Designed miniproteins, single chains. Designs and how they scored, part 68

Each design is a single chain, and the fold is of that chain. pLDDT is the mean over its residues in the fold that is shown.

## One batch from the design tools (miniprotein)

Design m2358
Fold by ESMFold2-Fast:
Structure m2358 (fold): chain A 63 residues (1-63)
Amino acid sequence: SECVNKILEASGLKPPYTQKDIDAVRLGLKLFLDGLGVDEDFGHRFFSRLLGVPEECVREFLS
């Protein structure tokens, strides 16, 4: 997925990406949002700005 590739690249990882890499980044982002205690929409906007990727890509990745 283009969105997956953009998020992993923005997270400092280089291809080829393993399922373990994808799962680790996804889990890390979800745990970070849980720790912040913010709503999902705010979290998607926050990571969009932090990673420099479209908000739609963050929503797709975390869905």
Scores: mean pLDDT 80

Design m2359
Fold by ESMFold2-Fast:
Structure m2359 (fold): chain A 87 residues (1-87)
Amino acid sequence: SALEEARARLEELRRRAEELAAQGVPASTIALAVGSELQELMDELDVPQEVRREVAELLHRGAAADDIAEVFRAFEEAARLLLETLE
């Protein structure tokens, strides 16, 4: 199902982001990479425009904070919103 595919991709993206953070990659670079992948996922799943705007705003806030914890918080909120939309 689309929900199962989205969940698997989000979990893999989270792991990749954690690996990049462990390697010392800057929070802004991780936020950009995560944002790009989430946008591709939303395009593939034909996610409603309103949800896309909310996800983009969450990720922008995370990237602007230049804090890895804030980037992960933004990602988790965006992922939750996306998965709720697919239910």
Scores: mean pLDDT 81

Design m2360
Fold by ESMFold2-Fast:
Structure m2360 (fold): chain A 88 residues (1-88)
Amino acid sequence: SMEEKLQAEIDELKERVRELLKEIGFDDKTINNILKAIDYILSKMTLEEAVEFLRKIVETLEKNKDKPPEFVRLEISSLLAEAIKKIK
């Protein structure tokens, strides 16, 4: 079904976020904290909104993967803050 396809894409994108954060050099504790924040935001979204949000995170991480982890952390924090404002 469409819902099953969207959920599979969400799961794949979340795993891609984890892999990119690890490649950038974040420690496991920081990665787990970021993923918990993402999971909270996703819990307030439709499946379509969740896919769009995760794609934006993946794109941002891929564009900035050669930057220092501290810089990438600021970019992630900005994206999370923007998403929180939209979910009310």
Scores: mean pLDDT 87

Design m2361
Fold by ESMFold2-Fast:
Structure m2361 (fold): chain A 84 residues (1-84)
Amino acid sequence: GEKYAEEAREGALLAGEGDKKGNAALYTGGVIRAMGAGLSGGLSGKEGGEEAKKGALEGAKEAGTKGGQLGGEAAKNAAEGAAE
């Protein structure tokens, strides 16, 4: 299962949606979700951390396409930092 990738991707998409809508709760919730996925993935081992980073990157790219690039990037950066 790619649980960490899925959680990180969903977090980045949520943060991007919050960015696009100007909704701070969605933005913050998405960043925290992606960060949690990065932390949990990193704690599980190198593979889990890499999966979380991949999911966050995919989510950030999709969020950017929908006008939420700043939120998506914030979540991606949070997941990467937590995974290391």
Scores: mean pLDDT 82

Design m2362
Fold by ESMFold2-Fast:
Structure m2362 (fold): chain A 71 residues (1-71)
Amino acid sequence: AATATLTVTDDGVEVRVSPGGEASAEIKKVDDKYELKVTVRLGGRTLEIEGVFSKEEFDALKGTATFRLDA
């Protein structure tokens, strides 16, 4: 099993996957919305997760969260 760690701050977003994965995250502010894109590469496959958040929802997301990824 792999673990993903997501960190959200006022300056942006970071994601890490361990062991043996690659991940990238980007956040784009469009007017009053925050568009989040997370890309995870594991075992030669690419998974993309996209979300659109209001400012209030984005503010609630700030911090560090760890998720277990099942094989």
Scores: mean pLDDT 73

Design m2363
Fold by ESMFold2-Fast:
Structure m2363 (fold): chain A 76 residues (1-76)
Amino acid sequence: SIKQGQQLQSLMRAAEKAKKEALKKYPEVESVDVTIIVKDDETYEIEVKVKSKNPEAAEKAKKFVMEKVEEELKKV
């Protein structure tokens, strides 16, 4: 439980950092939401939701955030 808590904390920190960087890099993005779901088999599912009036900016921001969080997930 302690180790799983540390892994979740690391993923949450990576998600918050990626959200802030995406909002700075893609000024047309209105919001970024990241949800980390812990499954019963101790695997993680990451959901990224991006809101923007520009669909291309939304896709780029979503990909950026997903790649950053998935990179951290591989270290866990």
Scores: mean pLDDT 79

Design m2364
Fold by ESMFold2-Fast:
Structure m2364 (fold): chain A 61 residues (1-61)
Amino acid sequence: GIGEHVEKAIALARMLDLPEAEALERAYRERDYATIVRLLERFGEKAEESPVLAELRRLAE
């Protein structure tokens, strides 16, 4: 689900000491789907390859 995907992305970002980890975690807490999509795309994820990212884009509008 969406939560599992975002949680895995946060864990990976933290493991790599990426400054975006805190921003991604905050966006997830605040249900700021537009920011979540933007940060996941910066990690190289594409909506065509990720049904979760496609759904997040739909929620962000």
Scores: mean pLDDT 71

Design m2365
Fold by ESMFold2-Fast:
Formats: structure tokens, sequence, C-alpha cells
Structure m2365 (fold): chain A 94 residues (1-94)
């Protein structure tokens, strides 16, 4: 998926952990719900803020938004960036 490849590219460029990138992207897209304390911690990370801004700009350049991330794209993102028990939990929410 072009969107998943873009997320991976920007994640690596900004030095963001894959699991943190996946959680914030999926939460912003409205596809999962995170505890408010976890969401605030992720949203306060300056590298994650830069990553999310860059992702939104790149999506906009393609005529898309974060809300164009479908459940299918979300599943691919989880499979590539998340492992273990968290992966199974996130896949069950889709």
Amino acid sequence: SDIVDLVVELMEKFGVPGEDAALLVLSAAGLIQLPRDVLRELAADERLQRFMLALQIELLSKGKTIHDITKEIAKELIERLVSGELKEELLSQL
C-alpha cells in the first residue's frame, strides 16, 4: 500500500518507533481508541508531532487525509509495525 509505505518512510526519517507511529496514526484515523493518558503521551512527543505533520502534508499532496486510511490499510500497517499481544489486540478492534 502506498500509504503504508509512506508511513514507514516517514517513521524511519523522524526516528519514531513503529508501534508508537501505528498507534497514533490509527487513533487519529478514528480506527482504534487509546486510553487518554497514552494518547496524551504520544501526542506530546515532538518527533511524533513532526511525523504526523509530515504524513498529513504528504497525504494532502495526493488529495487524501488521515481519514482515508481504511481498515484494510490499518491491518497492513499493524502487520508491518506491531508485534506480539498488542498486534492481536489491535487487529481484533478492526
Scores: mean pLDDT 88

Design m2366
Fold by ESMFold2-Fast:
Structure m2366 (fold): chain A 64 residues (1-64)
Amino acid sequence: SASAEQRAAALAAVREAIAGAPFDEARATQVLDAFDLDVRAAAQLLAEDYRLGHGVEVPAYVPP
């Protein structure tokens, strides 16, 4: 539905909006497609995924 240029621009905007959090391009593309390239909604969902640990695997603490 969207052009490659529109998708690239939306991905760049989402990456900029969630600066400081890990960026998963495949996840971001899927979320953008689901939200019809709504950058704000996609960025909010991806930021929430990161806060809940869904986008980041934290290794178990191993004491010395």
Scores: mean pLDDT 68

Design m2367
Fold by ESMFold2-Fast:
Structure m2367 (fold): chain A 88 residues (1-88)
Amino acid sequence: SPKELAEKAARLAVEAMNLAYEHGVDEATIAASKAARYAVEAIETNDPELAKKGVEYARKARDIARQAGVPEMAELAEKAADYFEKAL
């Protein structure tokens, strides 16, 4: 269901956020945190525009992770973005 997909996106975004924090990548931590927040808000409000914001911030976290050389974080953020898109 869309709710299950958005919840999966939220979990992956939180995992990406925690990994970014451990690696000291502040910009990725903030982006992943925003993605997780938008996932929760999208589930609560059933607003697809919030899910779209989740995709934007998850992809931003992915791109920052790639530049920082943390491929595990990039994979988590990309998977979060994919699940957000499937929830739309």
Scores: mean pLDDT 84

Design m2368
Fold by ESMFold2-Fast:
Structure m2368 (fold): chain A 53 residues (1-53)
Amino acid sequence: MEIDVTARDTASALRTIVENAPLTEEQRKRILGLIDAGDLDGAARELGRLLEP
């Protein structure tokens, strides 16, 4: 995303995906922690790695 104003929408989308993805509670907490820290890129990368290893 090019505009920072959409970052909160990206965070919300990532949280929704994480909550519905077939992840362990440990993996879910790790990704949510990245989102809470504002590392949306890291959260998306980790989620992608877990879904498409």
Scores: mean pLDDT 73

Design m2369
Fold by ESMFold2-Fast:
Structure m2369 (fold): chain A 96 residues (1-96)
Amino acid sequence: SELRKELEEGFARAPELVQPQSWPTARVAEVIYLATVEGLSVEELKERGFSEETIRRAAEQGLLARGLPREKARELAERMDDEEKLEAMRAAFEYY
C-alpha cells in the first residue's frame, strides 16, 4: 500500500522533528510499526535485535498519545508487561 509506506516514513521522521528529545526516534517508530502493522510480539521484536529500552520507549509513546504526562508515561511503560506494551504501541499507531 502506498499509504502504508508514507505512514512508515512520515511517522519515523515527523515525531523527531516536532518534539526532538521526547518523540520517537526512527527506531522506536519502526518498533511501533512492526508491532501494529506486521503484528510482531515483544519476543519477536527482541529476536530482531530491538533492545528492552527501545521496546519500552515504543510503549511509552502510546501513553503519551493518550495524554499522559512524560514522567508518568515513562514510569508506567517501565512497569508494563508484554501485552500491555503491545496495546500501548497500537494506541500510538492509531493516534498518529
Scores: mean pLDDT 71

Design m2370
Fold by ESMFold2-Fast:
Structure m2370 (fold): chain A 90 residues (1-90)
Amino acid sequence: NKEKALKILEVSEEVAEAVRKLAREQGLSDRQTQALVDIAVRAATAALMGESEEEVRKDFLARAREAGIPEEVAEKVAEIVLEKVREAKA
């Protein structure tokens, strides 16, 4: 579905930009920033593909913890991802 693919690309770019900005503000390393962007884009894609917000949030937070992302930062990014997905679905 072309419409769905374009929406995933658009939301992924918005999420990546927001996450990079937050990571810079929080003083994360380049390695942590790249891992966080990759995990966040994966979460946004899963949600847009029909995964529940509960499952997406759970998977995201588990992956962020494994990547060594501080819990406070991970929680903020999870909210950004879900907010962008909600906006895209409205």
Scores: mean pLDDT 86

Design m2371
Fold by ESMFold2-Fast:
Structure m2371 (fold): chain A 59 residues (1-59)
Amino acid sequence: GHHAAMAGGLAAAGLLARGEATAEGSQRGNKDGYKAGMEGASAEEGARAGRDGALSGRA
């Protein structure tokens, strides 16, 4: 439903924004741990970014 789709978009947006510069440098050395840690740490940031994007895109 909408909630599931929104959660996916929020997580993807937050993960890309937070890890875009840092993940590139640490991706090979810490890919699995970094991805899992970033997803947890950026969950709140992803919620903000996705919420703003969803509101500006449609509403």
Scores: mean pLDDT 51

Design m2372
Fold by ESMFold2-Fast:
Structure m2372 (fold): chain A 107 residues (1-107)
Amino acid sequence: DLLREILNELYDYIKKNSKDPKLQKALGLALQRIYEKFLNNEKLTDEEIDELADEISKLSGAPKEKVREFLKTLNELYDAFLNNKPVDEIRELAKKAIEKIKEIVKS
């Protein structure tokens, strides 16, 4: 429940703060891939992060390194869920993800 709520919050932030449909679609794809991995009790590998960052960068024009940092933060957030970390730690990772979104939309 909490992971789903956080991912919805991140997507709502993207929609409110970016009017670029390509960027919205590309970042939405990142959130969807994380959710699909969660359903399979898996996390993104470093290789998957690099491949997805390249795909999103090509779709949106966003800098690959900023997208990669965002995906790493999402992977850390998901890992915290898998390891039953405290809600406060999970919320701090969600805040970090929002900051990474801010960096991308300003680019």
Scores: mean pLDDT 81

Design m2373
Fold by ESMFold2-Fast:
Parts: C-alpha cells; sequence; structure tokens
Structure m2373 (fold): chain A 75 residues (1-75)
C-alpha cells in the first residue's frame, strides 16, 4: 500500500541515521509530537488526508520503537 512505502522510507531514514551514527536522527524521531507526526505525513511524505489517521497510528508505533532505542543509548 502507499503506507507501506511511507513506512519503508521512514525506516530507511532511521537506518541511514544509524549508519551515520547520528544521535540527531534518533532524538528528532523520539521527540515528535502528534501534531509534528501529522505534519510530516502530510508535508514530507504526501500522505492523503483520507488516510492520515491510519498512517499516523503506524508512525506512532515506529516513533515508540525509536524512543526505546534512544532510551537504551542514554542508559
Amino acid sequence: SALDRVLDELEDAIREAEALQTREGYLLAAGLTVQQMRLYLMKKFKVPQSDLERELARVREYVARVRAEVERMRA
């Protein structure tokens, strides 16, 4: 689906940040608010408004995973 492409792109961006060992990528994702997630989906990933809430739920899941990784890195 279109959402699978958006999530693949998000995961690729996270992996690129990991490969570059950039804490900024992780910290940015971990710090995203709901409004920022909506904005990223609409503006950066061009997600249609009709699909936005479903796509947002899946992005929240990925952000939660990134937050867990950031917490592990800070420990």
Scores: mean pLDDT 60

Design m2374
Fold by ESMFold2-Fast:
Structure m2374 (fold): chain A 57 residues (1-57)
Amino acid sequence: MDLEILKQVRAQVAADHPDASEQEQLDALYQALAEALGLPSPEAAREKALEVIRAAA
């Protein structure tokens, strides 16, 4: 997964859900990432995002 894709999906979720809390936007982000990457759950997408962030740090 590319860090740029993660940033773009996060920006799109914020635009689509401007009244949502930060937690609700994060939940929507992981759901969208799971669908885009063909992962079985938002939890799998969260784990993959954390792996990419750790690798970039």
Scores: mean pLDDT 76

Design m2375
Fold by ESMFold2-Fast:
Structure m2375 (fold): chain A 69 residues (1-69)
Amino acid sequence: EVVELLRRAVAEAERGGLGVHIKMDEKTLRDLYEKEGAEAVSRRFTRLAAEQSAAHPDDRTARLEIRKV
């Protein structure tokens, strides 16, 4: 599942010492996953993690929040 994929990616980032906070809509993620696959979801997550880490260089906590709409 896309949620499991993201949780795994967040855990990897946390192990690497990165602070990651991601908020997303489940429908948007599911649509992306169905149309472009896990690779596209992974790329989107990597970009968000990089942006979050740059914005909060002293925050090493990992958080994932998925909104159902």
Scores: mean pLDDT 64

Design m2376
Fold by ESMFold2-Fast:
Structure m2376 (fold): chain A 74 residues (1-74)
Amino acid sequence: MSPEEQMEKVIEEMEKEVEKLLKENAPLETIMQVLEEGAKKIKDIADKYNVPKDVIFRFMGRILELAQKVVKKV
C-alpha cells in the first residue's frame, strides 16, 4: 500500500468517526481528539516514507476542513 493510500485511509476513518460522533451529539473536545489522533497518524506516515511537503500539506488541509465543519456546527 502506498503512503498516499495509507493517508487516504486515515482521512476516511476520521471522516467516518467524526460523522458518527456528530450523530451521537458527542462533546466538541471528543471530536477534536479524533482529529488530533488522525493528524498524528498522517505525520507518522509522512515521516516514515519521506512524503513530499506538498502532499503532506494537502492531507493536513483536509483535516483542517473537517475541524472547521465541526466548529461551524455550533
Scores: mean pLDDT 82

Design m2377
Fold by ESMFold2-Fast:
Structure m2377 (fold): chain A 97 residues (1-97)
Amino acid sequence: PLSPVTEEDLKHMAEQSKKVIEEAEKLEKEEPEAVEEDLRAMAEALGVSLEEARKIVEELLKLLKELAENKDDFEKSKELLEKIRALLAEMQARAAA
């Protein structure tokens, strides 16, 4: 195990995930042009296409939603968190290269 995750940590992350999802949905609805601009900036920083950046954001939001919905399932929440961490680490490695 690379990082110990507590039940309390998972509950905090689930609460944060819910807030992030609500904020993302609000931004997409109220400021779609700002979301598009952020995606372009992300694509440029990572050296990927706008389509790839969109897929990365969609995958992250999907994982965050599943984490929020499964807050009482410790094993599943831990697995989802590890997937989120792996995706973020891949993005950071690509940005550093």
Scores: mean pLDDT 73

Design m2378
Fold by ESMFold2-Fast:
Structure m2378 (fold): chain A 73 residues (1-73)
Amino acid sequence: VDELLARMAEVGRRAALAALELGDEATAKQIEDITVRAANLAGTGEVGEEAARRGLEENERILKQVEEKLRAA
């Protein structure tokens, strides 16, 4: 689970930075909320692991969208 949390945080950090470069503070806030929510469930066993996996998937999706917009800008 630590590996999933670390990867989620790394992907989220990259996505948040790209969103901020676009002036999209709402998306950066959304990424922060996803990451904090998953981190707060860390140590809850199965629930924490699933939250980390889903958080990673969400952050990866957002990163892809934001990077595409940043390249187009």
Scores: mean pLDDT 78

Design m2379
Fold by ESMFold2-Fast:
Structure m2379 (fold): chain A 73 residues (1-73)
Amino acid sequence: TEEEFKAAVDAMADRAYELAKEAEKIGNPELAKRLQEVADRLREAGSRNDRTAVQEAIAELRKLKEELEKLKS
């Protein structure tokens, strides 16, 4: 449903904000900023029910998460 979609997108945005905090903690403020920007875009796209924009933001979040995981090793 539309409510389930919005809830899932909000949860994804919350995870992106947490990943941004992790990036700051390991000393990468540029990665943190990019993660915050993706989280903001997820929130905005979710509020507009823009599924295409949500999918684009999820793809970018995935790439940033992989970058963060490489830095945490």
Scores: mean pLDDT 85

Design m2380
Fold by ESMFold2-Fast:
Structure m2380 (fold): chain A 62 residues (1-62)
Amino acid sequence: MKLSDEEILGRAAAAFAAGLTEEEIVEWLSKTYGLPKDKVKEILEKNRERIQAEAERIRAGR
């Protein structure tokens, strides 16, 4: 994969901050970057707390 796990997390956090659902984010990342949906879902599940914390920071304007 050309995207690192950290890059996937950052993109997912921005999408959550924009109000996208987890399912929409998985579809978007899979389609846009050619990643398997199961791989994206695994990364999101493993790093859920980090993603939510970053999304809250983005929404707070930090």
Scores: mean pLDDT 78

Design m2381
Fold by ESMFold2-Fast:
Structure m2381 (fold): chain A 100 residues (1-100)
Amino acid sequence: MAAELRRLFEEMLRADPEKAKELVEEMLRRVEELAKERKERILADETLSEEQKKALVELLEGSLEGFRQMADYLKEHPQPEPEVAAELGRILGNILRGLE
C-alpha cells in the first residue's frame, strides 16, 4: 500500500499537468479507502478502550486531512521543484505510516 502510493507520487511528479491531476485523484481515492478500513478495524477492536479508539481515530483523521491538503497543493502546483517534491515525498511517507 504505502510503496504503491509512493510509486504513484513519483509517477505524478514525472507526468504532464493533466495526467498529474488524475494521479493525485487516484492517490486520494486509495488513501480514503485505507483510512476507512483502518477506522473500521480500530472501532471493531475489543482490546482498545473507548478513549484509545477516539485518540486513534483522531490521529487517522488528521493524517487524512494532511493528505487532502497535500493533494490540493499538488493540483495547484503541478511539477514542483525537486527540493519541494522531496519534502512532499517525506510528508507523504509520514502520512502513510499513520494509515498502515
Scores: mean pLDDT 78

Design m2382
Fold by ESMFold2-Fast:
Structure m2382 (fold): chain A 85 residues (1-85)
Amino acid sequence: MKEFIEEAVKIARELVKKVEEKYTLSPEDRARIDALLAELEKAETVQEAFKAFSRLVQHLVRIVPELAEEASDALLKIQELVKKY
């Protein structure tokens, strides 16, 4: 459980960093990203963590559609991790 959340947060933060490198985020977009990351970090179940991660990925793809492939890869990594828990 804890290891799952830690790995999910790591993958999420790496994806957010890629968005920030390619796009200048508005204060509103940053606040939403921060809120979604906080939801992921506070998740108590695998299902809650996966839901928070999925919402974060969807939001990031809306901001930078060019990252759709990288976002898809991140979701697949989390789905594979879920199968272990």
Scores: mean pLDDT 80

Design m2383
Fold by ESMFold2-Fast:
Structure m2383 (fold): chain A 86 residues (1-86)
Amino acid sequence: TVEKLRELLEEIIKEIRENRGPSISDSALESLEEVKERLVELAENNEDTRESAQQLTGDLLFLMGLLFDSEVDPDKITEINRLLLS
């Protein structure tokens, strides 16, 4: 559900903020909030377009990059993929 997706994204952002590496900037955290809103909007609007799929891939890669520099549970990104691509 869209609500479950929002909750997971908010939990991931919280974990990145609390456990972030020194290389994760404040601007990266601001971009992460923008990624959250785009992913939630994509899910709410049930967009099934090539352009939306490309943007989704970029946003997920950005999240994975931030996870590399923080101690966030990688199972949460798997759950996001399941909710968005199912």
Scores: mean pLDDT 67

Design m2384
Fold by ESMFold2-Fast:
Structure m2384 (fold): chain A 81 residues (1-81)
Amino acid sequence: IDGKEVAKNILTAMAEAIETGAEKVVKEGKSAKVTVEAKKDGDKVKVKVKVEYKDGSTEEREAVVSKKGKEVILKAAEALK
């Protein structure tokens, strides 16, 4: 598993969903497909991250991103460009 590629795809997909307001962002890597769904909830964003590995296994996580968390994610994603 290329953990660096998966982490980069998660961060960039989250940043893209937060920045553009897209409800769903998909990034395909060599080892896994990352799907991020974002929904605005007041001053926060509810984010669901699904990672589908090429071996057929799947991991899902949900997180609530605060205003400060959005800034951190956007800066981290920018550093990966």
Scores: mean pLDDT 76

Design m2385
Fold by ESMFold2-Fast:
Parts: C-alpha cells; structure tokens; sequence
Structure m2385 (fold): chain A 73 residues (1-73)
C-alpha cells in the first residue's frame, strides 16, 4: 500500500498537481508508515477531492486506497 501511494505521489508531482494535493499525499504516506490509519484516510480523501476535476484517474485510485486502509481499522 505505501509503495503504491509513493508511486501515485511521484506521478502527481510529474503531472504538476497542486501543492495542496502533493501535501496531503505526503501526509497520508507519513500516517500509513506510523500506523495512523484514520489520519491516512483523511488525507487520502482530501487529496482525492482536490484532484477530482483535473486528475480523475488519480482521485479514483486514492479512493480505492482509502477503502483498503479502512479494512485495517
């Protein structure tokens, strides 16, 4: 999961996604590495909402990851 999210972060940076999207993805990675799944879900959800209009495929992948993290709670 963390590795896939790191790949999505790299793709977002290369595509020129807004800094707010990048920031939420970085915080989601940090939260997952610390085992803070609730915080990770919050940041994944926010990043997906912000990316929805310009990067709909990224937003969908982030929503799927959020659901996978929920299964860990």
Amino acid sequence: MVEKLRELLERAKEAGAPEEVISHLQRAIDALEKGDYETAIEHLSRAAKLARDTFPELAEELIKLSKEVQEKL
Scores: mean pLDDT 83

Design m2386
Fold by ESMFold2-Fast:
Structure m2386 (fold): chain A 82 residues (1-82)
Amino acid sequence: DEEKEEILSKIEKVLNKIKEVIGSKKLTPKEFIDLAKKNNFSDEEIFILEVIEDILKMSGYDVNKKFTPEELLEIVKKILSK
């Protein structure tokens, strides 16, 4: 699905940019959004992080749990694959 591949590509780019700032530190989805706002991320990049939080909520994940950028990407890839 081209639409799923496009959203996943944007998610991967934003999470890689977060990884450049924090490395392998674990943050909640909301803390990732706050970090992006503090580090001059674009409105589109912030929107993508909000989409990640919504994907997690819809899939029954605890959004108060802390994830590394790599862990979050793996979870989102798994959810979007089905």
Scores: mean pLDDT 83

Design m2387
Fold by ESMFold2-Fast:
Structure m2387 (fold): chain A 70 residues (1-70)
Amino acid sequence: MTEEEKKRVIELLNSGDEVDLALAQIMLAIAERAGDYDSALETAKEALKSPNPEGRKLAEEWVKRIEEKR
């Protein structure tokens, strides 16, 4: 992931909008499929600071998912 893509994922997870949360998950899944585990993990860890509870929950699930694949 580029730095701009990481920033976009964090913004999407912070929005709390269902469509934005879905798009964030698609972007993280693309990074995972490309083998960019470090970018996906760092982005998900940063999103744990999200003010939105649904965004934080998804971030926690993605941290666990990526850590299990490393």
Scores: mean pLDDT 83

Design m2388
Fold by ESMFold2-Fast:
Structure m2388 (fold): chain A 74 residues (1-74)
Amino acid sequence: MLEEKKRKLKELLEKLRKKVEEEIKNDPSVKPVSKEAAMKLIEIGVEINIELAEKKGDMRFVDEAIESLEQALK
Protein backbone atom coordinates (compact mmCIF):
# COMPACT_ATOMS: atom_id res chain seq x y z
CA MET A 1 0.00 0.00 0.00
CA LEU A 2 2.53 2.66 1.05
CA GLU A 3 4.88 1.86 -1.88
CA GLU A 4 1.99 2.27 -4.35
CA LYS A 5 1.05 5.62 -2.77
CA LYS A 6 4.70 6.77 -2.92
CA ARG A 7 4.74 5.96 -6.65
CA LYS A 8 1.50 7.91 -7.13
CA LEU A 9 3.00 10.89 -5.26
CA LYS A 10 6.06 10.80 -7.53
CA GLU A 11 3.82 10.74 -10.63
CA LEU A 12 1.73 13.66 -9.30
CA LEU A 13 4.87 15.68 -8.50
CA GLU A 14 6.14 15.08 -12.05
CA LYS A 15 2.78 16.23 -13.48
CA LEU A 16 2.81 19.33 -11.25
CA ARG A 17 6.37 20.17 -12.34
CA LYS A 18 5.28 19.98 -16.00
CA LYS A 19 2.26 22.18 -15.23
CA VAL A 20 4.54 24.78 -13.61
CA GLU A 21 6.82 24.74 -16.68
CA GLU A 22 3.78 25.29 -18.93
CA GLU A 23 2.59 28.22 -16.74
CA ILE A 24 6.00 29.88 -17.05
CA LYS A 25 6.01 29.31 -20.83
CA ASN A 26 2.49 30.76 -21.26
CA ASP A 27 3.12 33.81 -19.04
CA PRO A 28 6.71 35.12 -19.14
CA SER A 29 5.82 37.75 -16.50
CA VAL A 30 5.70 34.92 -13.95
CA LYS A 31 9.14 34.63 -12.33
CA PRO A 32 10.51 31.06 -12.66
CA VAL A 33 12.42 31.42 -9.35
CA SER A 34 9.16 31.95 -7.42
CA LYS A 35 7.50 28.93 -9.05
CA GLU A 36 10.60 26.78 -8.46
CA ALA A 37 10.70 27.81 -4.78
CA ALA A 38 7.01 26.88 -4.35
CA MET A 39 7.62 23.55 -6.09
CA LYS A 40 10.58 22.81 -3.78
CA LEU A 41 8.41 23.44 -0.70
CA ILE A 42 5.74 21.08 -2.05
CA GLU A 43 8.39 18.39 -2.65
CA ILE A 44 9.70 18.80 0.92
CA GLY A 45 6.14 18.57 2.29
CA VAL A 46 5.57 15.32 0.39
CA GLU A 47 8.81 13.84 1.79
CA ILE A 48 7.79 14.79 5.36
CA ASN A 49 4.35 13.18 4.92
CA ILE A 50 5.93 9.97 3.59
CA GLU A 51 8.28 9.83 6.60
CA LEU A 52 5.37 10.40 8.99
CA ALA A 53 3.34 7.63 7.32
CA GLU A 54 6.30 5.23 7.62
CA LYS A 55 7.05 6.10 11.27
CA LYS A 56 3.41 6.24 12.46
CA GLY A 57 1.99 3.55 10.16
CA ASP A 58 -0.78 6.04 9.33
CA MET A 59 -1.69 6.34 5.64
CA ARG A 60 -3.60 9.57 6.33
CA PHE A 61 -0.39 11.59 5.87
CA VAL A 62 0.26 10.30 2.34
CA ASP A 63 -3.46 10.37 1.44
CA GLU A 64 -3.63 14.07 2.39
CA ALA A 65 -0.50 14.74 0.29
CA ILE A 66 -2.05 12.95 -2.71
CA GLU A 67 -5.29 14.95 -2.32
CA SER A 68 -3.38 18.25 -2.13
CA LEU A 69 -1.37 17.47 -5.28
CA GLU A 70 -4.49 16.38 -7.17
CA GLN A 71 -6.16 19.69 -6.21
CA ALA A 72 -3.09 21.60 -7.45
CA LEU A 73 -3.36 19.81 -10.82
CA LYS A 74 -7.03 20.80 -11.42
Scores: mean pLDDT 76

Design m2389
Fold by ESMFold2-Fast:
Structure m2389 (fold): chain A 69 residues (1-69)
Amino acid sequence: PTGGEIRRVAKKYGISYTLASAILLAEGLIRDFGWSDEQIKETLKELFPSLSDEQIDLAIRLAKERIAS
């Protein structure tokens, strides 16, 4: 994802750029590769160690909502 995409998502949901980056990465992994929630959660924990488990679960949920629209 581009910096412009991250900024737009962060503004839309009133969240940090780190969490916005996690949402966009999760969206791509689900949409393009069909990754499971478990695979995505493990990857997001490694790439974004500052995010809590609850924030990672939120990122996956918001990514799914964005795909379903």
Scores: mean pLDDT 84

Design m2390
Fold by ESMFold2-Fast:
Structure m2390 (fold): chain A 68 residues (1-68)
Amino acid sequence: DVLEKAKKLVEEGRYEEAIKILVDYLNSNLFDPRVAKLLAEILKKMGKDVEADSILNFLKLTASPEYE
């Protein structure tokens, strides 16, 4: 599970490695909002708020409400 591996890397302070595995996953698979959301959260922890906000904004555009 890429999400579990990335979260463990974040807990170990290995933010760049966590970002790499999430980016590699997004490049190799269909877009997964959960992976993109975690990537944005890591970017915020690194002080890259503009990049994080761009990803979160994209997620809002791709989210389908259950009752919409």
Scores: mean pLDDT 73

Design m2391
Fold by ESMFold2-Fast:
Structure m2391 (fold): chain A 70 residues (1-70)
Amino acid sequence: SAERQQAILILSEAGITRMKAHVLSTLDPSVSQAQIDAFIAEKKAELAAQAATLSADLQAQLLAEIDRLS
């Protein structure tokens, strides 16, 4: 279904965000923790807005996974 495909895209973006945050924190000494926290917060808000367009059951599962980015 289209909703399932959108859910997979949201989860993929959450995974990519987690990986980027990890890479920045471990490999780039010029990036502060505050900058990483801001990046994660902005991405959480973006992904939560996307999840809000889906069914309640999918939204609940996606919001739980998105919240794990913090």
Scores: mean pLDDT 84

Design m2392
Fold by ESMFold2-Fast:
Structure m2392 (fold): chain A 111 residues (1-111)
Amino acid sequence: KKEEALKLLDEAIKKLEEAKRLLEEGGDDEKVIELLNEAAELLIKATELAVDAFVEEGDFEKAEEIQKLGQAALDKIGEAGEAVRKGDREKAIKYLDAAIEYIEQMKKLVE
């Protein structure tokens, strides 16, 4: 479960980094939104797997921390999507940076 969660977190980060690059290059907003949706789905699955793994180990504090970080990252992905829809690409990039930082914190806890 932890190894699968780490792989999905890495895949989510790659999708968010690709979305960020498209925003910086003036790419297609529809493609950006698609990447954000893909990253959110990967992140939801990774969070479930990581929470389950810590619960099985009896580490309820880490399970709660993963749940909180996962929700924080999802909230930032959602805010980035809204910023894209409003044409605020610079704000979207900042929200994606925050989301990536939360996911990197999740990876450190799962390692």
Scores: mean pLDDT 89

Design m2393
Fold by ESMFold2-Fast:
Structure m2393 (fold): chain A 66 residues (1-66)
Amino acid sequence: MQTFGERLRALMEAAGLTVDELAERAGISKEYVERLIRGEYTPSAGEIVRIAEALGVPVDALAEPL
């Protein structure tokens, strides 16, 4: 099953966004995006929403299904 980091990488690739571009759009640091991709940090609900908006995808595309 895909982790949050794996989904994030796949969605970024599909959107044609770099780590730098996602960081700028989401208002978070480049290092934080890289650590999220590696699974080193767990994003908050608010961060998931912001990242989904930056990617142009629904929150459910990033959030683990209930």
Scores: mean pLDDT 76

